Designed miniproteins, single chains, continued (2). Designs and how they scored, part 18

Each design is a single chain, and the fold is of that chain. pLDDT is the mean over its residues in the fold that is shown.

## One batch from the design tools (miniprotein)

Design m4599
Fold by ESMFold2-Fast:
Structure m4599 (fold): chain A 92 residues (1-92)
Amino acid sequence: KLAEAIEEIGGVIKSLVSDEVYAKVLPLLRKAYEAAKAGNREEALKYVEEAFKLLKELVSEEVFEEILEKSIEIARENGDEELAKKLEEIKK
C-alpha cells in the first residue's frame, strides 16, 4: 500500500527529472520504500518528505508542482490519505 505508492512516485520522478537529479533523490526514496515495507510508516513518510524537499531545491517550480500533484493522486489511488495529506502540506 504505502510501499506501492512510494514505488509509483519514484517512477514519476524518474520520468520527469534528469538522471542526475533522480540519482540524488533515489537514496531517500529507497529508505522510504524499505521503511514502508517494514511497516515503519512514520519513518517512511519522513524520508518521502526529505526527498520532496530535496527535489524542490533541484528542479524548477513547474516540474516540482507536476511531480507533487501526480504523487498526491498516486497516494489517493493507493488509499493512503496520510501520505496524500503530507504531500499537500509540502505544496503549501
Scores: mean pLDDT 86

Design m4600
Fold by ESMFold2-Fast:
Structure m4600 (fold): chain A 95 residues (1-95)
Amino acid sequence: SEELKKAISELSRVWREVVNAMKDKEKILEFAEEATRIIREVQASGLPKDERDLEYALRLAELVLKFIDENPDIPQEIRDKAREVLKKIEELKAK
């Protein structure tokens, strides 16, 4: 889906903004470990490629939002962008 590719691109952009805004860069390692776990779990699920890509996008967007909520260094504008991306991905799952 072109819409899913665009949402994943937007999520990647939001994550770069999160990384740049963070004062404590060691917390990025915790995110990377959790993201790697999600990738392994989704890959092991046996889902078809399109369903797997959507599941990756959903779980990673949820992880980004959780990470943002736990880190006070991150501006509200970045939080709002992350929530918008998650809503777009959720709408794609509902179709």
Scores: mean pLDDT 81

Design m4601
Fold by ESMFold2-Fast:
Structure m4601 (fold): chain A 62 residues (1-62)
Amino acid sequence: SAEQVLKAQKAAEEVVRRYREDPSITRLEAAEEIAKIFKDYVPEFKPQAERDLERLRAEAEA
């Protein structure tokens, strides 16, 4: 569990780095990639990741 969380954090850091370096990547695209990482490595985070994505999609529509 702790090892999988650390792997997810490392992968998420890489997504954030690419997002900051590449202006063609949208905030929503980066968030979806991060959510997928956490859902794959730490299934317990799936409900939280889905709620966070719903919020970001709503913000993008506003």
Scores: mean pLDDT 76

Design m4602
Fold by ESMFold2-Fast:
Structure m4602 (fold): chain A 81 residues (1-81)
Amino acid sequence: MKKLIEETNDLIETQQRQVELIRKGVDAKESEFKEHAASLSPEQRKEWEDVLNELRAQLESEEATYKELEAGLQALKEKLD
């Protein structure tokens, strides 16, 4: 039981860092797109929009994984009590 709680905590910390990194990546990419938007062709603009949509979807997925890990940790703690 204690080892499972420890391993789950490590996964939560890793996932939290992953979510933060992806969020920073999305913010950086959005800022870069805004700066270069006027100089991009319609095709390049569409490619940027597609990349941003993929990054946002990835962020949502990673945040969902983080919440699942937190719920799993809570269930393990309740089982120990």
Scores: mean pLDDT 80

Design m4603
Fold by ESMFold2-Fast:
Structure m4603 (fold): chain A 63 residues (1-63)
Amino acid sequence: SMEEIIKEVRERTLKVMKESKSREEALKGLQKIINETLEKYPDLSLDEISLVQQAAGDVYQES
């Protein structure tokens, strides 16, 4: 479900934020999470892809 995908993205991004030594390193990790999520779920609509990107970005901005 989208809720489970968004939860996974948020948890993975939070881990990257905790383990990264800089914001630049965290951005690279965030982009990797987004790319890997899109590769794992190739049938996501453009709106669902936007939700994935927003979920990761929100965690990054809140950290």
Scores: mean pLDDT 85

Design m4604
Fold by ESMFold2-Fast:
Structure m4604 (fold): chain A 60 residues (1-60)
Amino acid sequence: GLAKGQALAQEHRDAIEAAGGTVLSVDVAVDEAAQTITVTTRAESDGEAFEDVVTLPAAA
């Protein structure tokens, strides 16, 4: 559920900050009917903007 998406969002934030980047936004969308979690991370490092989208099963 939501907790799994929030944990992944925290991992992505920690990794970006450890690399010296800046987290611009992290969005966690939970589709309860489909049992999926989508995490969208936007970050900047050394003038480069990055967007990463990860979709996970909510159950497992």
Scores: mean pLDDT 74

Design m4605
Fold by ESMFold2-Fast:
Structure m4605 (fold): chain A 93 residues (1-93)
Amino acid sequence: MEELKEAAEKAEKFTKEALEDPSNTQAQALAASAMLGIAVLLKEKDKSAKEIVEKAEEAARYFKRAAETGSKEDLEKGAEKVKEALKGLEELL
């Protein structure tokens, strides 16, 4: 699915930008948006992807908290959940 691949590429790009500059709340918001997009696409297409959906939604929650609080720990946890979700997605495709 081209939309899913595009969302994954955006998630990787914005997660990297957020980690390189933790003050870049826009990159954190865009990473969260991309992960929520992956979750929505997988929910509509494949019920077996539930674990990937949960990790994507967790990543989005961590990035939202990091943007609101400036928490480096939440930013790093969000990035870790992105990595886990994208690995699961590669195994699903």
Scores: mean pLDDT 81

Design m4606
Fold by ESMFold2-Fast:
Structure m4606 (fold): chain A 81 residues (1-81)
Amino acid sequence: SAREKQREEAIAGLDVLIEELERRGAPEEVIELVRQAKEAVEAGDFETARRLMAEAAAMLSPEERRAIDEAALRKMLERLE
């Protein structure tokens, strides 16, 4: 189904984001929030996933936020609708 594909694409995108954040040495708290967002998507709880992603983004420095592209994060959240 379209929802299953959207969920799989969101999970894959979150996995890539976790690897990128770990490579850049992002705070563990930010990485943990993104991991929790992935678990929420896996459970079909897109509302919780969006909230956790917004919280993670708010914890990032301006440099870190630019590095992961705020527009790409926004597109990911839109994809979870």
Scores: mean pLDDT 74

Design m4607
Fold by ESMFold2-Fast:
Structure m4607 (fold): chain A 68 residues (1-68)
Amino acid sequence: SHMEEAWREVDLIFEAARIAIQRLPEDTSIEEFSKAFGAALSALEAAPPETRRQAAIDAVDKVIEELK
């Protein structure tokens, strides 16, 4: 259903943002946040439910490493 699909997408967006905020340094720019958020969201969408949180964390950590 339209509403069920919308709620699923909103839930993934909030989870991706939460993971990125939790992992990123205090002085992160909006561009750096956008990269980490996008990576987390892509991982959450692609990975199976049982591993998707860890996949998103790993994706954010990879972005953090690339920003050094």
Scores: mean pLDDT 83

Design m4608
Fold by ESMFold2-Fast:
Structure m4608 (fold): chain A 75 residues (1-75)
Amino acid sequence: VETSEEFVDSTDVEAVAAALVAELEAQGYTVLSVRRLPDGSILISARNAAENTLVLVDVTPAPGGVRVRTARLPV
């Protein structure tokens, strides 16, 4: 399992999530779901069948910006 975390200097969680979806699709992933949670977080799941990889992205509002946490799992 590979994990990464980054901070984006943006207050627009939806715009950050949309940019991440576009990036995943450009990398050959099929976006399976985009879930909006009551706390304002957005969860993205995407799969690359050729790589046998599932990616989970957590986009969370944070003071001063947006926190993005990514987990990459072999499936």
Scores: mean pLDDT 81

Design m4609
Fold by ESMFold2-Fast:
Structure m4609 (fold): chain A 68 residues (1-68)
Amino acid sequence: SMEERIEEFREKVQKVFEENKDATPEERGLLVAKVLREFEQKYGPLTDEERAAVARAIREVAEEFEKK
């Protein structure tokens, strides 16, 4: 399902932030972009709904990281 795929994506983004906490925001952004490309390669082109969901997941993870 879409929800399961978005959860997988979110977990990978969380791992990027956790493993790259000392990197610049720009460097983490590039790593997240790589995760997104790999996700699109695995599941095909994103629908508008999926694109909105992945964008939300990225924002939520970034905000959670910044609240520390």
Scores: mean pLDDT 82

Design m4610
Fold by ESMFold2-Fast:
Formats: sequence, C-alpha cells, structure tokens
Structure m4610 (fold): chain A 71 residues (1-71)
Amino acid sequence: MNLTQEEIDEGILLAIDMAEKALDDGDVGTARIYVGDAQRNIDLAKSLGLEISKDILERYEEVKKRLLEAE
C-alpha cells in the first residue's frame, strides 16, 4: 500500500477536525467515532514506520481529553 506521509497526516487531521466539530455540537457519540478513526490512522502510520508530528499528537491528545470530560 503506497500511502504518503501527507495522506496519513491529512487523514488523522480530518478525523480530529470532525471529532472537535462533533464535540462543539454536543454530539459525544459522533466525536467518539472520529477519535477512534484518528487512533486507527495513528496506529496505521506507526505500523508503516511513519513518524507522526508532535503537533498532530498533541492535538489528538487534547481532543481525547475533551471527549473524556464530555462523558
């Protein structure tokens, strides 16, 4: 599978953006799904030996924290 670093980063960022939007809308269930999508893309990137930027990981941890606090 020929995934670029950019495609993986875009996939993770899109999932984080959708999770943040769902939390802003009060839709905790939808936010949980998108946090799961971000986690799967992060796990995929790591399995492919791709580095994920610190900024993306920090943003992912922040959206996870928001989800936990909203539950």
Scores: mean pLDDT 82

Design m4611
Fold by ESMFold2-Fast:
Structure m4611 (fold): chain A 68 residues (1-68)
Amino acid sequence: SAREEALALLERERETISSMDGAGAAAVIGALGKEHGLPEVVALALRLAQEGRSGAEIVEAALALLRE
């Protein structure tokens, strides 16, 4: 499924995204969400970046969402 593909890709890139700032992480995760038709992932990444969350916080939240 698109969710399983997105989850696998984020798990593979987790450490790289965790080292990014919030804006960078949101851009990467948002693009992934758009590519896989997952608007909830796009919305989550943008919201957390606007709240000042780090790349590590944003990637963990996206992973948690995709594991549901």
Scores: mean pLDDT 88

Design m4612
Fold by ESMFold2-Fast:
Structure m4612 (fold): chain A 64 residues (1-64)
Amino acid sequence: MAPTPEQIEKAAKAAKAEGVSDESIAKILARVAKGKLSPEEVEKALLNAGLSKEAAELAKKLVE
């Protein structure tokens, strides 16, 4: 089943709490979401999770 934006946000928050870098989280979750969520949905979910603007924009570009 395709991931939801809410699932991406939860996964990003969990990874950030475990000390994973914003860039690594963005790359991993962009790969998971590619072809399943819009670039805008992924960017918003990562920003809501507290990732940097740069990491969220990187994920958006990788999902395109």
Scores: mean pLDDT 84

Design m4613
Fold by ESMFold2-Fast:
Structure m4613 (fold): chain A 66 residues (1-66)
Amino acid sequence: EKVERLVEAGKQLIEAGVDPRLAAGLFRREAKELNLTPEEVQEAFDRLEKIYPEKAKAVRDAYEAL
C-alpha cells in the first residue's frame, strides 16, 4: 500500500521531467510522510528502475547523496 504510493509519486516526478536532485528531495519527503522504512524506500526504487532504468537510477543516486 504505502510502497505503491511512493512508486506512483516517483512515476509522476520522472514523467514530469523533474531534475533528479529535486525529485530525490521530494521523494524523500513523500517517504517520510508515509513513514516508510529504508527497506521499503529501496523496494520503491527497485520497482521504478524496472520501468525507468536510467531516470529512476539518477533519482536514486541523488537520493543516496542527500
Scores: mean pLDDT 85

Design m4614
Fold by ESMFold2-Fast:
Structure m4614 (fold): chain A 146 residues (1-146)
Amino acid sequence: MQEVLDAYEKTQEYFSRLKELAEQAKEARKKSQALGNEKAKEMASALSQMAAAGGDAFLLAARAGPEMTPLVREVGKLVSEGLSLAYDVATPETLDDVLASARFLAAVARHAADIASPEISEVLRELAKTAEELASLFAAKKKAAL
């Protein structure tokens, strides 16, 4: 129980940081300024840490049982929104890192779905599909940048 809550709290923390960095990137864009490489790296790092924490929450919740379904939905919402924010502000220099995070989330959600109760499994399969679609968009963006 506590381990699932700890993973959820870490997911919220890294999501909040990602959202803050995404707003900074949008403000830079409005001023026709590029997001600095350090801020882009911080964003990729925050996404990676959110992916790791969210993945832990999914695996721990899948093993704990169907009473964790509301928490899995909330974590799924945070990581899906985080991936979308990261896609909007990704740079050519960070595309490999954000693509790796999207692929990791897709893989861990699929694995968690395979061991979970049916209700949690459905939520995790939906999340895995979203993460896979975002990974495809990141890969396409990388190909266009080359």
Scores: mean pLDDT 81

Design m4615
Fold by ESMFold2-Fast:
Structure m4615 (fold): chain A 94 residues (1-94)
Amino acid sequence: SKEEEIKKLMEETKKLLRDIVEEARANGDDFTAALAEIALSRVEVYLKAFEEGKLTPEEVAEQVINDLKFLIEQLPPDYAKRVEELLKKIEEAK
């Protein structure tokens, strides 16, 4: 279902953002790590709101899409491409 697909994509989003934080920190890129960590925290807030019945899966996807679009503009190209590929999957799923 669309709901199950969106939930799975949110899980993939959290994993990608965690991976970017770890990779950026390992390379001494504290700015990229901080941006990805902020984005991760916001995804967790949206998922909590969904669990509490305050947001629909489509509304969670829309908030995450907006945050990821902002993140892509600030990230180094290799990280930005990984986020953009995931963003396309989320947009196609909603």
Scores: mean pLDDT 87

Design m4616
Fold by ESMFold2-Fast:
Structure m4616 (fold): chain A 82 residues (1-82)
Amino acid sequence: MKVEIDMELIAPDSSSEEARLQAGAELDKKAAPKLKEAAEAVKAGDEVVLNVKASGPVGEEILASLEAGAAATPLVTVVRKP
């Protein structure tokens, strides 16, 4: 089967180091349950498509990590959304 999961990795414009750290922590909290759902689907033999909307340097960095992980994992595809 094919499972589609939507993720938003949008960080606000961060003018301070503290704001960047906080944005990263919030994005991690939002991503964690969706990544768990993807992992369970892969264990079941399902194809997973992660539809990711990313903006800002923190969001782009997390997206790049997800793309690298997906490239190493069969059945997982990451699709960048505008």
Scores: mean pLDDT 75

Design m4617
Fold by ESMFold2-Fast:
Structure m4617 (fold): chain A 67 residues (1-67)
Amino acid sequence: SPLDGASLYPVAMLALPELRERLRGRPRSFWDFVAAHLRSQGLHTVEEFVAHPDARALVEEALAAYR
């Protein structure tokens, strides 16, 4: 499945339960920003994101960088 904001939201909420509070209620523009950050790090599918050992750290980087 392609990695975009819409596909990433439900998968990230399931895969990263420890970040759910920080991720809940974020707008689509945030999730599109996170997806773009993950793609810049070489992750192009939802399956690659779920399998990545540093998935949490990459999402935390995006959280810190988002305005």
Scores: mean pLDDT 83

Design m4618
Fold by ESMFold2-Fast:
Structure m4618 (fold): chain A 77 residues (1-77)
Amino acid sequence: MLDELAKRLKERLEEEGIKISMGLARAVVGLVLAGQDVEQVASAISVITGLSREEALELAKKVVPIAKKVLEEAGLL
């Protein structure tokens, strides 16, 4: 389940020109399912990827809405 959602998120992001690892995709899906906001997701992205807080926040602002859509389409939100 989680791996399938993470793969879907990664594929949707690649369509938008955004590349992330499967590990990061799993983390984002799990955090969004847990109700974490964009700032909390950005903190996790920074830790996982080594991006600055500012770069991680910009990425989270793009990734979180797409993750929410993937989860809503799966009936999980």
Scores: mean pLDDT 84

Design m4619
Fold by ESMFold2-Fast:
Structure m4619 (fold): chain A 99 residues (1-99)
Amino acid sequence: AAPSVEELIEAAEKLIKDAEELIKEVEKKLSEELSKEELEEWIEALRRAIEILEAAIKKLEEVYKETGDERIAELKKRLEELKKRLEELLKKLEEKLKE
């Protein structure tokens, strides 16, 4: 069965917080000289986070089409913005790995 709207909102808010914390940590690490192993670990973490956000965005879009709940629309927009930031950080780490 699909989760309730309130459970979905709570899950999305947690994903937003987790993504914001990951972005902050990776931005700090980008100012440091990273080993190839550290770069590979952060690349893997970012790829997993992007996949999780993509799945969540798709789920929120489905629920918004059914409910019209503006809270869902706002959370979806925030997750889409965070996904774009994670994708840009992933590109920067991949470029460093090629050096």
Scores: mean pLDDT 85

Design m4620
Fold by ESMFold2-Fast:
Structure m4620 (fold): chain A 82 residues (1-82)
Amino acid sequence: SKAARGTGYAIRAVGYQIQAGLYAEKGDTEKAKEYAELAVKYGNLALSYGINGAKKVIERSKKAAEYAEKGDSKKAAEAALS
């Protein structure tokens, strides 16, 4: 069903958000950005299937990607994991 597919995308988005935070904690800002951008992508897919909870994942992951792009690993991790 569409609901099951949307939920699958939301789970993937959260998983990528966590990975972005973990790589940021290691100081790997390139991988942190990559996974944060994946979290935004799958979060937007979940949102398109009606999963409103994906909005927060998208917002936090966008901030994580922005901080990672600037080389701010600490703020990237805080945005992804807090």
Scores: mean pLDDT 90

Design m4621
Fold by ESMFold2-Fast:
Structure m4621 (fold): chain A 81 residues (1-81)
Amino acid sequence: MKEVLERIEKLSEDDKLRAEKILEELEKEGLSEESIETFMKYYIELLEKGELVSIEEIVNNTDVSEEDKKKIKKALEKLQE
């Protein structure tokens, strides 16, 4: 988790705010720290590369359980509204 937090601090202001909101929603959905770290590392890498990907693609490429993928999708969809 420390690596994730340090990488978030190095993002642009807009990307940092987005990443912090996502982290909060993932914690609220009850994901484990390991699942949150796995997802956030992948998401931050996409932000650092400037890659535009769909929620479906992000969820499908995250190495977590199917239950955790559903929780991630729900969290991301809440942040789009």
Scores: mean pLDDT 78

Design m4622
Fold by ESMFold2-Fast:
Structure m4622 (fold): chain A 60 residues (1-60)
Amino acid sequence: MATLSDEELIARLTGIPGVDEALARRIVAFARAHPITSRAELTRIPGVGATLAQQLFPLF
């Protein structure tokens, strides 16, 4: 979602079980650098497995 600030996106991500601030910042940095067009793109992030990618994908 193009209108969310990095801090708003981090806050939403840290609400997900298993996502700390460090992982949330890593996810945001990846999403800013690369278009998220599928769940598979999210699994490229170190620390993000298939289950977590499925939970994260609706936010993008």
Scores: mean pLDDT 76

Design m4623
Fold by ESMFold2-Fast:
Structure m4623 (fold): chain A 77 residues (1-77)
Amino acid sequence: SKVDEILEEAKKKMDEVFEKAREEGLTPQELFDRLLEVADEAIKKMKEAGVSLEELKRFNDEIAKYLDEKLAEALAR
């Protein structure tokens, strides 16, 4: 589905952001800024795709779970 495509792309781009954060020593603010850019693009694509409320909830749940896990890993250093 279009939602799954957007979700996969967002997670992939966020993975790249977390990798660069570790390699380049990004500050927490720089990390947040880059993650917000990825999230904003994903939200824009979701709006353009005209997704259902159920699909939007699924997207939010999956991204929240993903970010919780990745942020915990980043904080563990």
Scores: mean pLDDT 81

Design m4624
Fold by ESMFold2-Fast:
Structure m4624 (fold): chain A 93 residues (1-93)
Amino acid sequence: SVEELLSKLTPEQREELRKMAREIVKNPEKAKEFIDLVIEQLNDKNEGVRAAALEILREILKENPEFKEYVKSKLDQLTEENRKAVEEIIEKE
């Protein structure tokens, strides 16, 4: 679950991520910047950070499906494993 994955972050970092995700809803340009940051975290050395980034991306796309095309344009920046995980998120009903 998202809560289980985010439990590895400090309470402060967890709250910052939630605030950023909510700010996305108000500004499309900020949404793209935040998506870029989340995608960058998918290349992190820490498995928990990568898993948390995937869950955050899933929540963003669930609330803002219009950004699926933007995320798809960034797939070439990811490893094969992370690309497949993101593609599954995009393709889920």
Scores: mean pLDDT 71

Design m4625
Fold by ESMFold2-Fast:
Structure m4625 (fold): chain A 81 residues (1-81)
Amino acid sequence: MKELYEEGKKLIEELKAEIDRLLSRPVPHPEALFLRDEAGALEKKLEEAYKNNDKSLMETIIEQARDLLERARKLREEVEK
């Protein structure tokens, strides 16, 4: 359980870092604003899943965090070219 929580926290922190980078631009990308809201929702869900010892939910959250992180990285690549 703690290992899943730490993995989820790390992924969400990496996601937030990518989002902060996108939002630091003069004109924030609309997708970055969506990703920010989703990252916040996942962080809250991860904390609740950990409190409830819900392994299945934590695994789902980790997968969702990975998908959002990949999406954020693709946006970064597009805006840097």
Scores: mean pLDDT 81

Design m4626
Fold by ESMFold2-Fast:
Structure m4626 (fold): chain A 80 residues (1-80)
Amino acid sequence: MKKIALILPVSEEESEEAVREALARGEALARARGDEPVLIRVPIPGPLTDESAEAALPQIEAAKAAALAAGADAVLAVPR
């Protein structure tokens, strides 16, 4: 199976349940594609908002580049 890197923005303010639910959605999406999921968390300080998500774009892009350099076949941002 091809390896797919799932980029998950995670706020320090999120509950463990919300994070677990997002991970489960990412895994289900990768499995629907027939790919092996590799989860990469991108920490976001404070609450997850449109502003904090936009501010995290450079970290998300760096995480995507690092995943591809480490041998991931594809990269997907996990929907929140």
Scores: mean pLDDT 70

Design m4627
Fold by ESMFold2-Fast:
Structure m4627 (fold): chain A 120 residues (1-120)
Amino acid sequence: MSEEVLKRAAEIYKVLKRIVDENRLDELTLPVRLLVIQALLHPEKLDDFLIGLSLVIADYLLGENGPAYQKVKEAIAAGKPLIPTLVEIGEEYREEFEKVSKDIEPTPEAEADVRRFLLR
């Protein structure tokens, strides 16, 4: 995973975490809202889910189409459930993500990315 993807994912994660923590789920697009509601059934995995989702979005937006995006694309093509796939991505990259995320604040660009792709 590139450092640029990890940094962008950390910014996206912090915006998403704020939306979830403030109970603003109604602002999410229906597909994303349904995934978050399902992830909330297993609160111990919610953070890994949000990390995984943020990594996939960052991979896509930065044009790398890197390992997180490819893993989700392959899972969709194989008919595999998205939530376990996103959790697995979050678990795999958690240590790298946490190392980068400590000093990262959400940028206006990351907030615009969340609004464009995740908010209705």
Scores: mean pLDDT 82

Design m4628
Fold by ESMFold2-Fast:
Structure m4628 (fold): chain A 103 residues (1-103)
Amino acid sequence: GESEELLKLALKVLEIAKERVEKAKTKEEVIFEMEITIGMLGIIRGLAKMIGDEKAEKTIDKSIKELEKGLEKAKKSKTFEEAKEEALKGLEEAIKIIEEGLK
C-alpha cells in the first residue's frame, strides 16, 4: 500500500546516505550527508502526514530521531573517523527501524 511505498522510499534514501557517508573523506562531508538525509526523510514524513498514513509517519519520525542522535555525536566527535563511525551507527539504526516497519 501507500505506507509500503513511502517506507521503501525512506529506506532507499538511507541506503544511498550510508554509501555516501562510507565514501566521505572529511567530517564536514559526513555532517552534510547526515543533514541532507534528515531533511529528505522530513519531507517523506510530511507526505505521510498529508495523506493520513500514521504508521509511515511514526516509523519515519523514529528513524529521523536515530539520525539526529548520530548527527549530534558526529558533530561532538574529535576526529573524522569517530564522526563517520557515529553517523554510520545512526544510519544503521534508522535503516533497521524502516525495515521493521516493512516487516
Scores: mean pLDDT 91

Design m4629
Fold by ESMFold2-Fast:
Structure m4629 (fold): chain A 76 residues (1-76)
Amino acid sequence: VDIVGSDGESYSDLSLDEAAKRIRERLGKVTGDPVTTYDGDRMTTTIPLEKGTVTVSGYVDVAPGVTDRLYKLLTG
């Protein structure tokens, strides 16, 4: 699963707690509803933030769980 900010930073190799902390510090708070798109067995979820977006991409078998956990950490 890839976690990439609109700031050009990858958060994929961090724990989800550390990823959420750095995303909040760099890009701010969640400003709206996540948008998910599907391409075969892959999905991409874009989360809007005050200073940009963060995108979670991966296979439909694993990406939803990562997206849900990250979103919960970003929203408190």
Scores: mean pLDDT 85

Design m4630
Fold by ESMFold2-Fast:
Structure m4630 (fold): chain A 92 residues (1-92)
Amino acid sequence: SAARDAAMMALMELGSEAIKALREAKELAQKLGDEETVKEMEEKLEEVIRLTREGLVAAAGGDTAAVARLRDQLEEIKREAEEKKRELEEKL
């Protein structure tokens, strides 16, 4: 259905944006020698991949409540990654 396809596309786009933000934050942490933050970003990258897959399964099954919860979790991770990126940029 068009609604299912739209939900899947939105989850893929959000997951991709979260991955980009986490990778950029990881690169900055590597430049600063912040090994703890590098590890944290790697763990969050694995979490985003898992949540995106779970979201795609939920969307394919028409579970709108699960899609909404997983979208919120992905948006939160993206926001936290963007905040971490800003903090690390201020240290350069």
Scores: mean pLDDT 89

Design m4631
Fold by ESMFold2-Fast:
Parts: sequence; structure tokens; C-alpha cells
Structure m4631 (fold): chain A 96 residues (1-96)
Amino acid sequence: MPTAQEVVERLARLVGMERLEGSLVEQAVVLFAELLRMRGAIDKETGEVYDPVTGEPMSSIVKSTEDFIDVMAAMVERETGLPAEDVRAALREAIA
């Protein structure tokens, strides 16, 4: 099972960032935001975030921390090949 550190390291490599500060969860959130920006998933005028696959607003999908983790894990799986369930488990462990 990948650790939260491995998830962060793979995201950092994918988005071209070599070093971040803060907790593993804070690093994962920053890297995920950068990934969404690189995929054009953020509206520049409103700041609204969209799922780049479905085109649905994240505000309509994400109602809790668990929903946010699920969306992040699914996108990390698509971009890195890490299983979404393993990414979810690693992020939940890092938050606890």
C-alpha cells in the first residue's frame, strides 16, 4: 500500500514541484490544486473548480472532507496509476 509520502512524491513529480513545506496532507492539497490548474479545471474569474473528466462543478460533488478525498484519489489514480482505494487510505491515515 502506498504511503501518504509516496502519494505526495508522485504528485510532486507529476506537477514539476521538488519541495513543499507543511504536513503531508497540506502538501497533497497544494499539489492537487496545481494538478487541477495544469488540467484547466479552475475558472479564472470565479475560482470554481471543475472535474476535468465530467465537467461538473466540484461545489456540486464535494460536500465533505470524504468527498474531497474521493475526488483527489480518483484523479491521482488516473494520473499516476496508484489505486484510488490505496490513495484514499493513505490520505485518511495522514489526516488522523
Scores: mean pLDDT 71

Design m4632
Fold by ESMFold2-Fast:
Structure m4632 (fold): chain A 76 residues (1-76)
Amino acid sequence: SKDKFLEEFRKYLEENFDDEDAREEMLEILEKKVDTYGVEKAEEQLKVSREVAEKLREIGDEIDRELEERRRRELE
């Protein structure tokens, strides 16, 4: 169902994104996709987007780690 799909996506966003405003915008975009293409097509598109997002998150985590190490050295 649409409601269940959107609730599962909301949980995914809460677990993976810290910015509440960005989460709300992404949820609105997904709602529009479900209304336009239906749940099955929106779910397929979301799966591909998740794979891309996971790779981008890994890169972001590595950059953040390097920045934290630099900050520690500057405070010594």
Scores: mean pLDDT 70

Design m4633
Fold by ESMFold2-Fast:
Structure m4633 (fold): chain A 94 residues (1-94)
Amino acid sequence: KLSLKEAGEKIIELLEELRKKAGLSEETEKQVDELLEQLRELYNDPNATLEELKEVAQQILKIVFDEAQKNADLELLELAFETAKRISEIIKET
């Protein structure tokens, strides 16, 4: 099974790819970037838990889903859904 560090690395990479591919509005991109920074801080914290990493990842996904729904962006909804599924599997393997 995955270590917490391996899980954190994979989750961050997936969310960075989502942010890069999503074509988010400037406002949403800024919010996601702030949460990605928080996620990296948790990743570098030896006392951080998988639950804390999961919570921040879920916040990022919610923001992306909310923008996709507001804009009726089916491609972004599908991309966010695929990313959420992959993150869920990583968490289960940890």
Scores: mean pLDDT 86

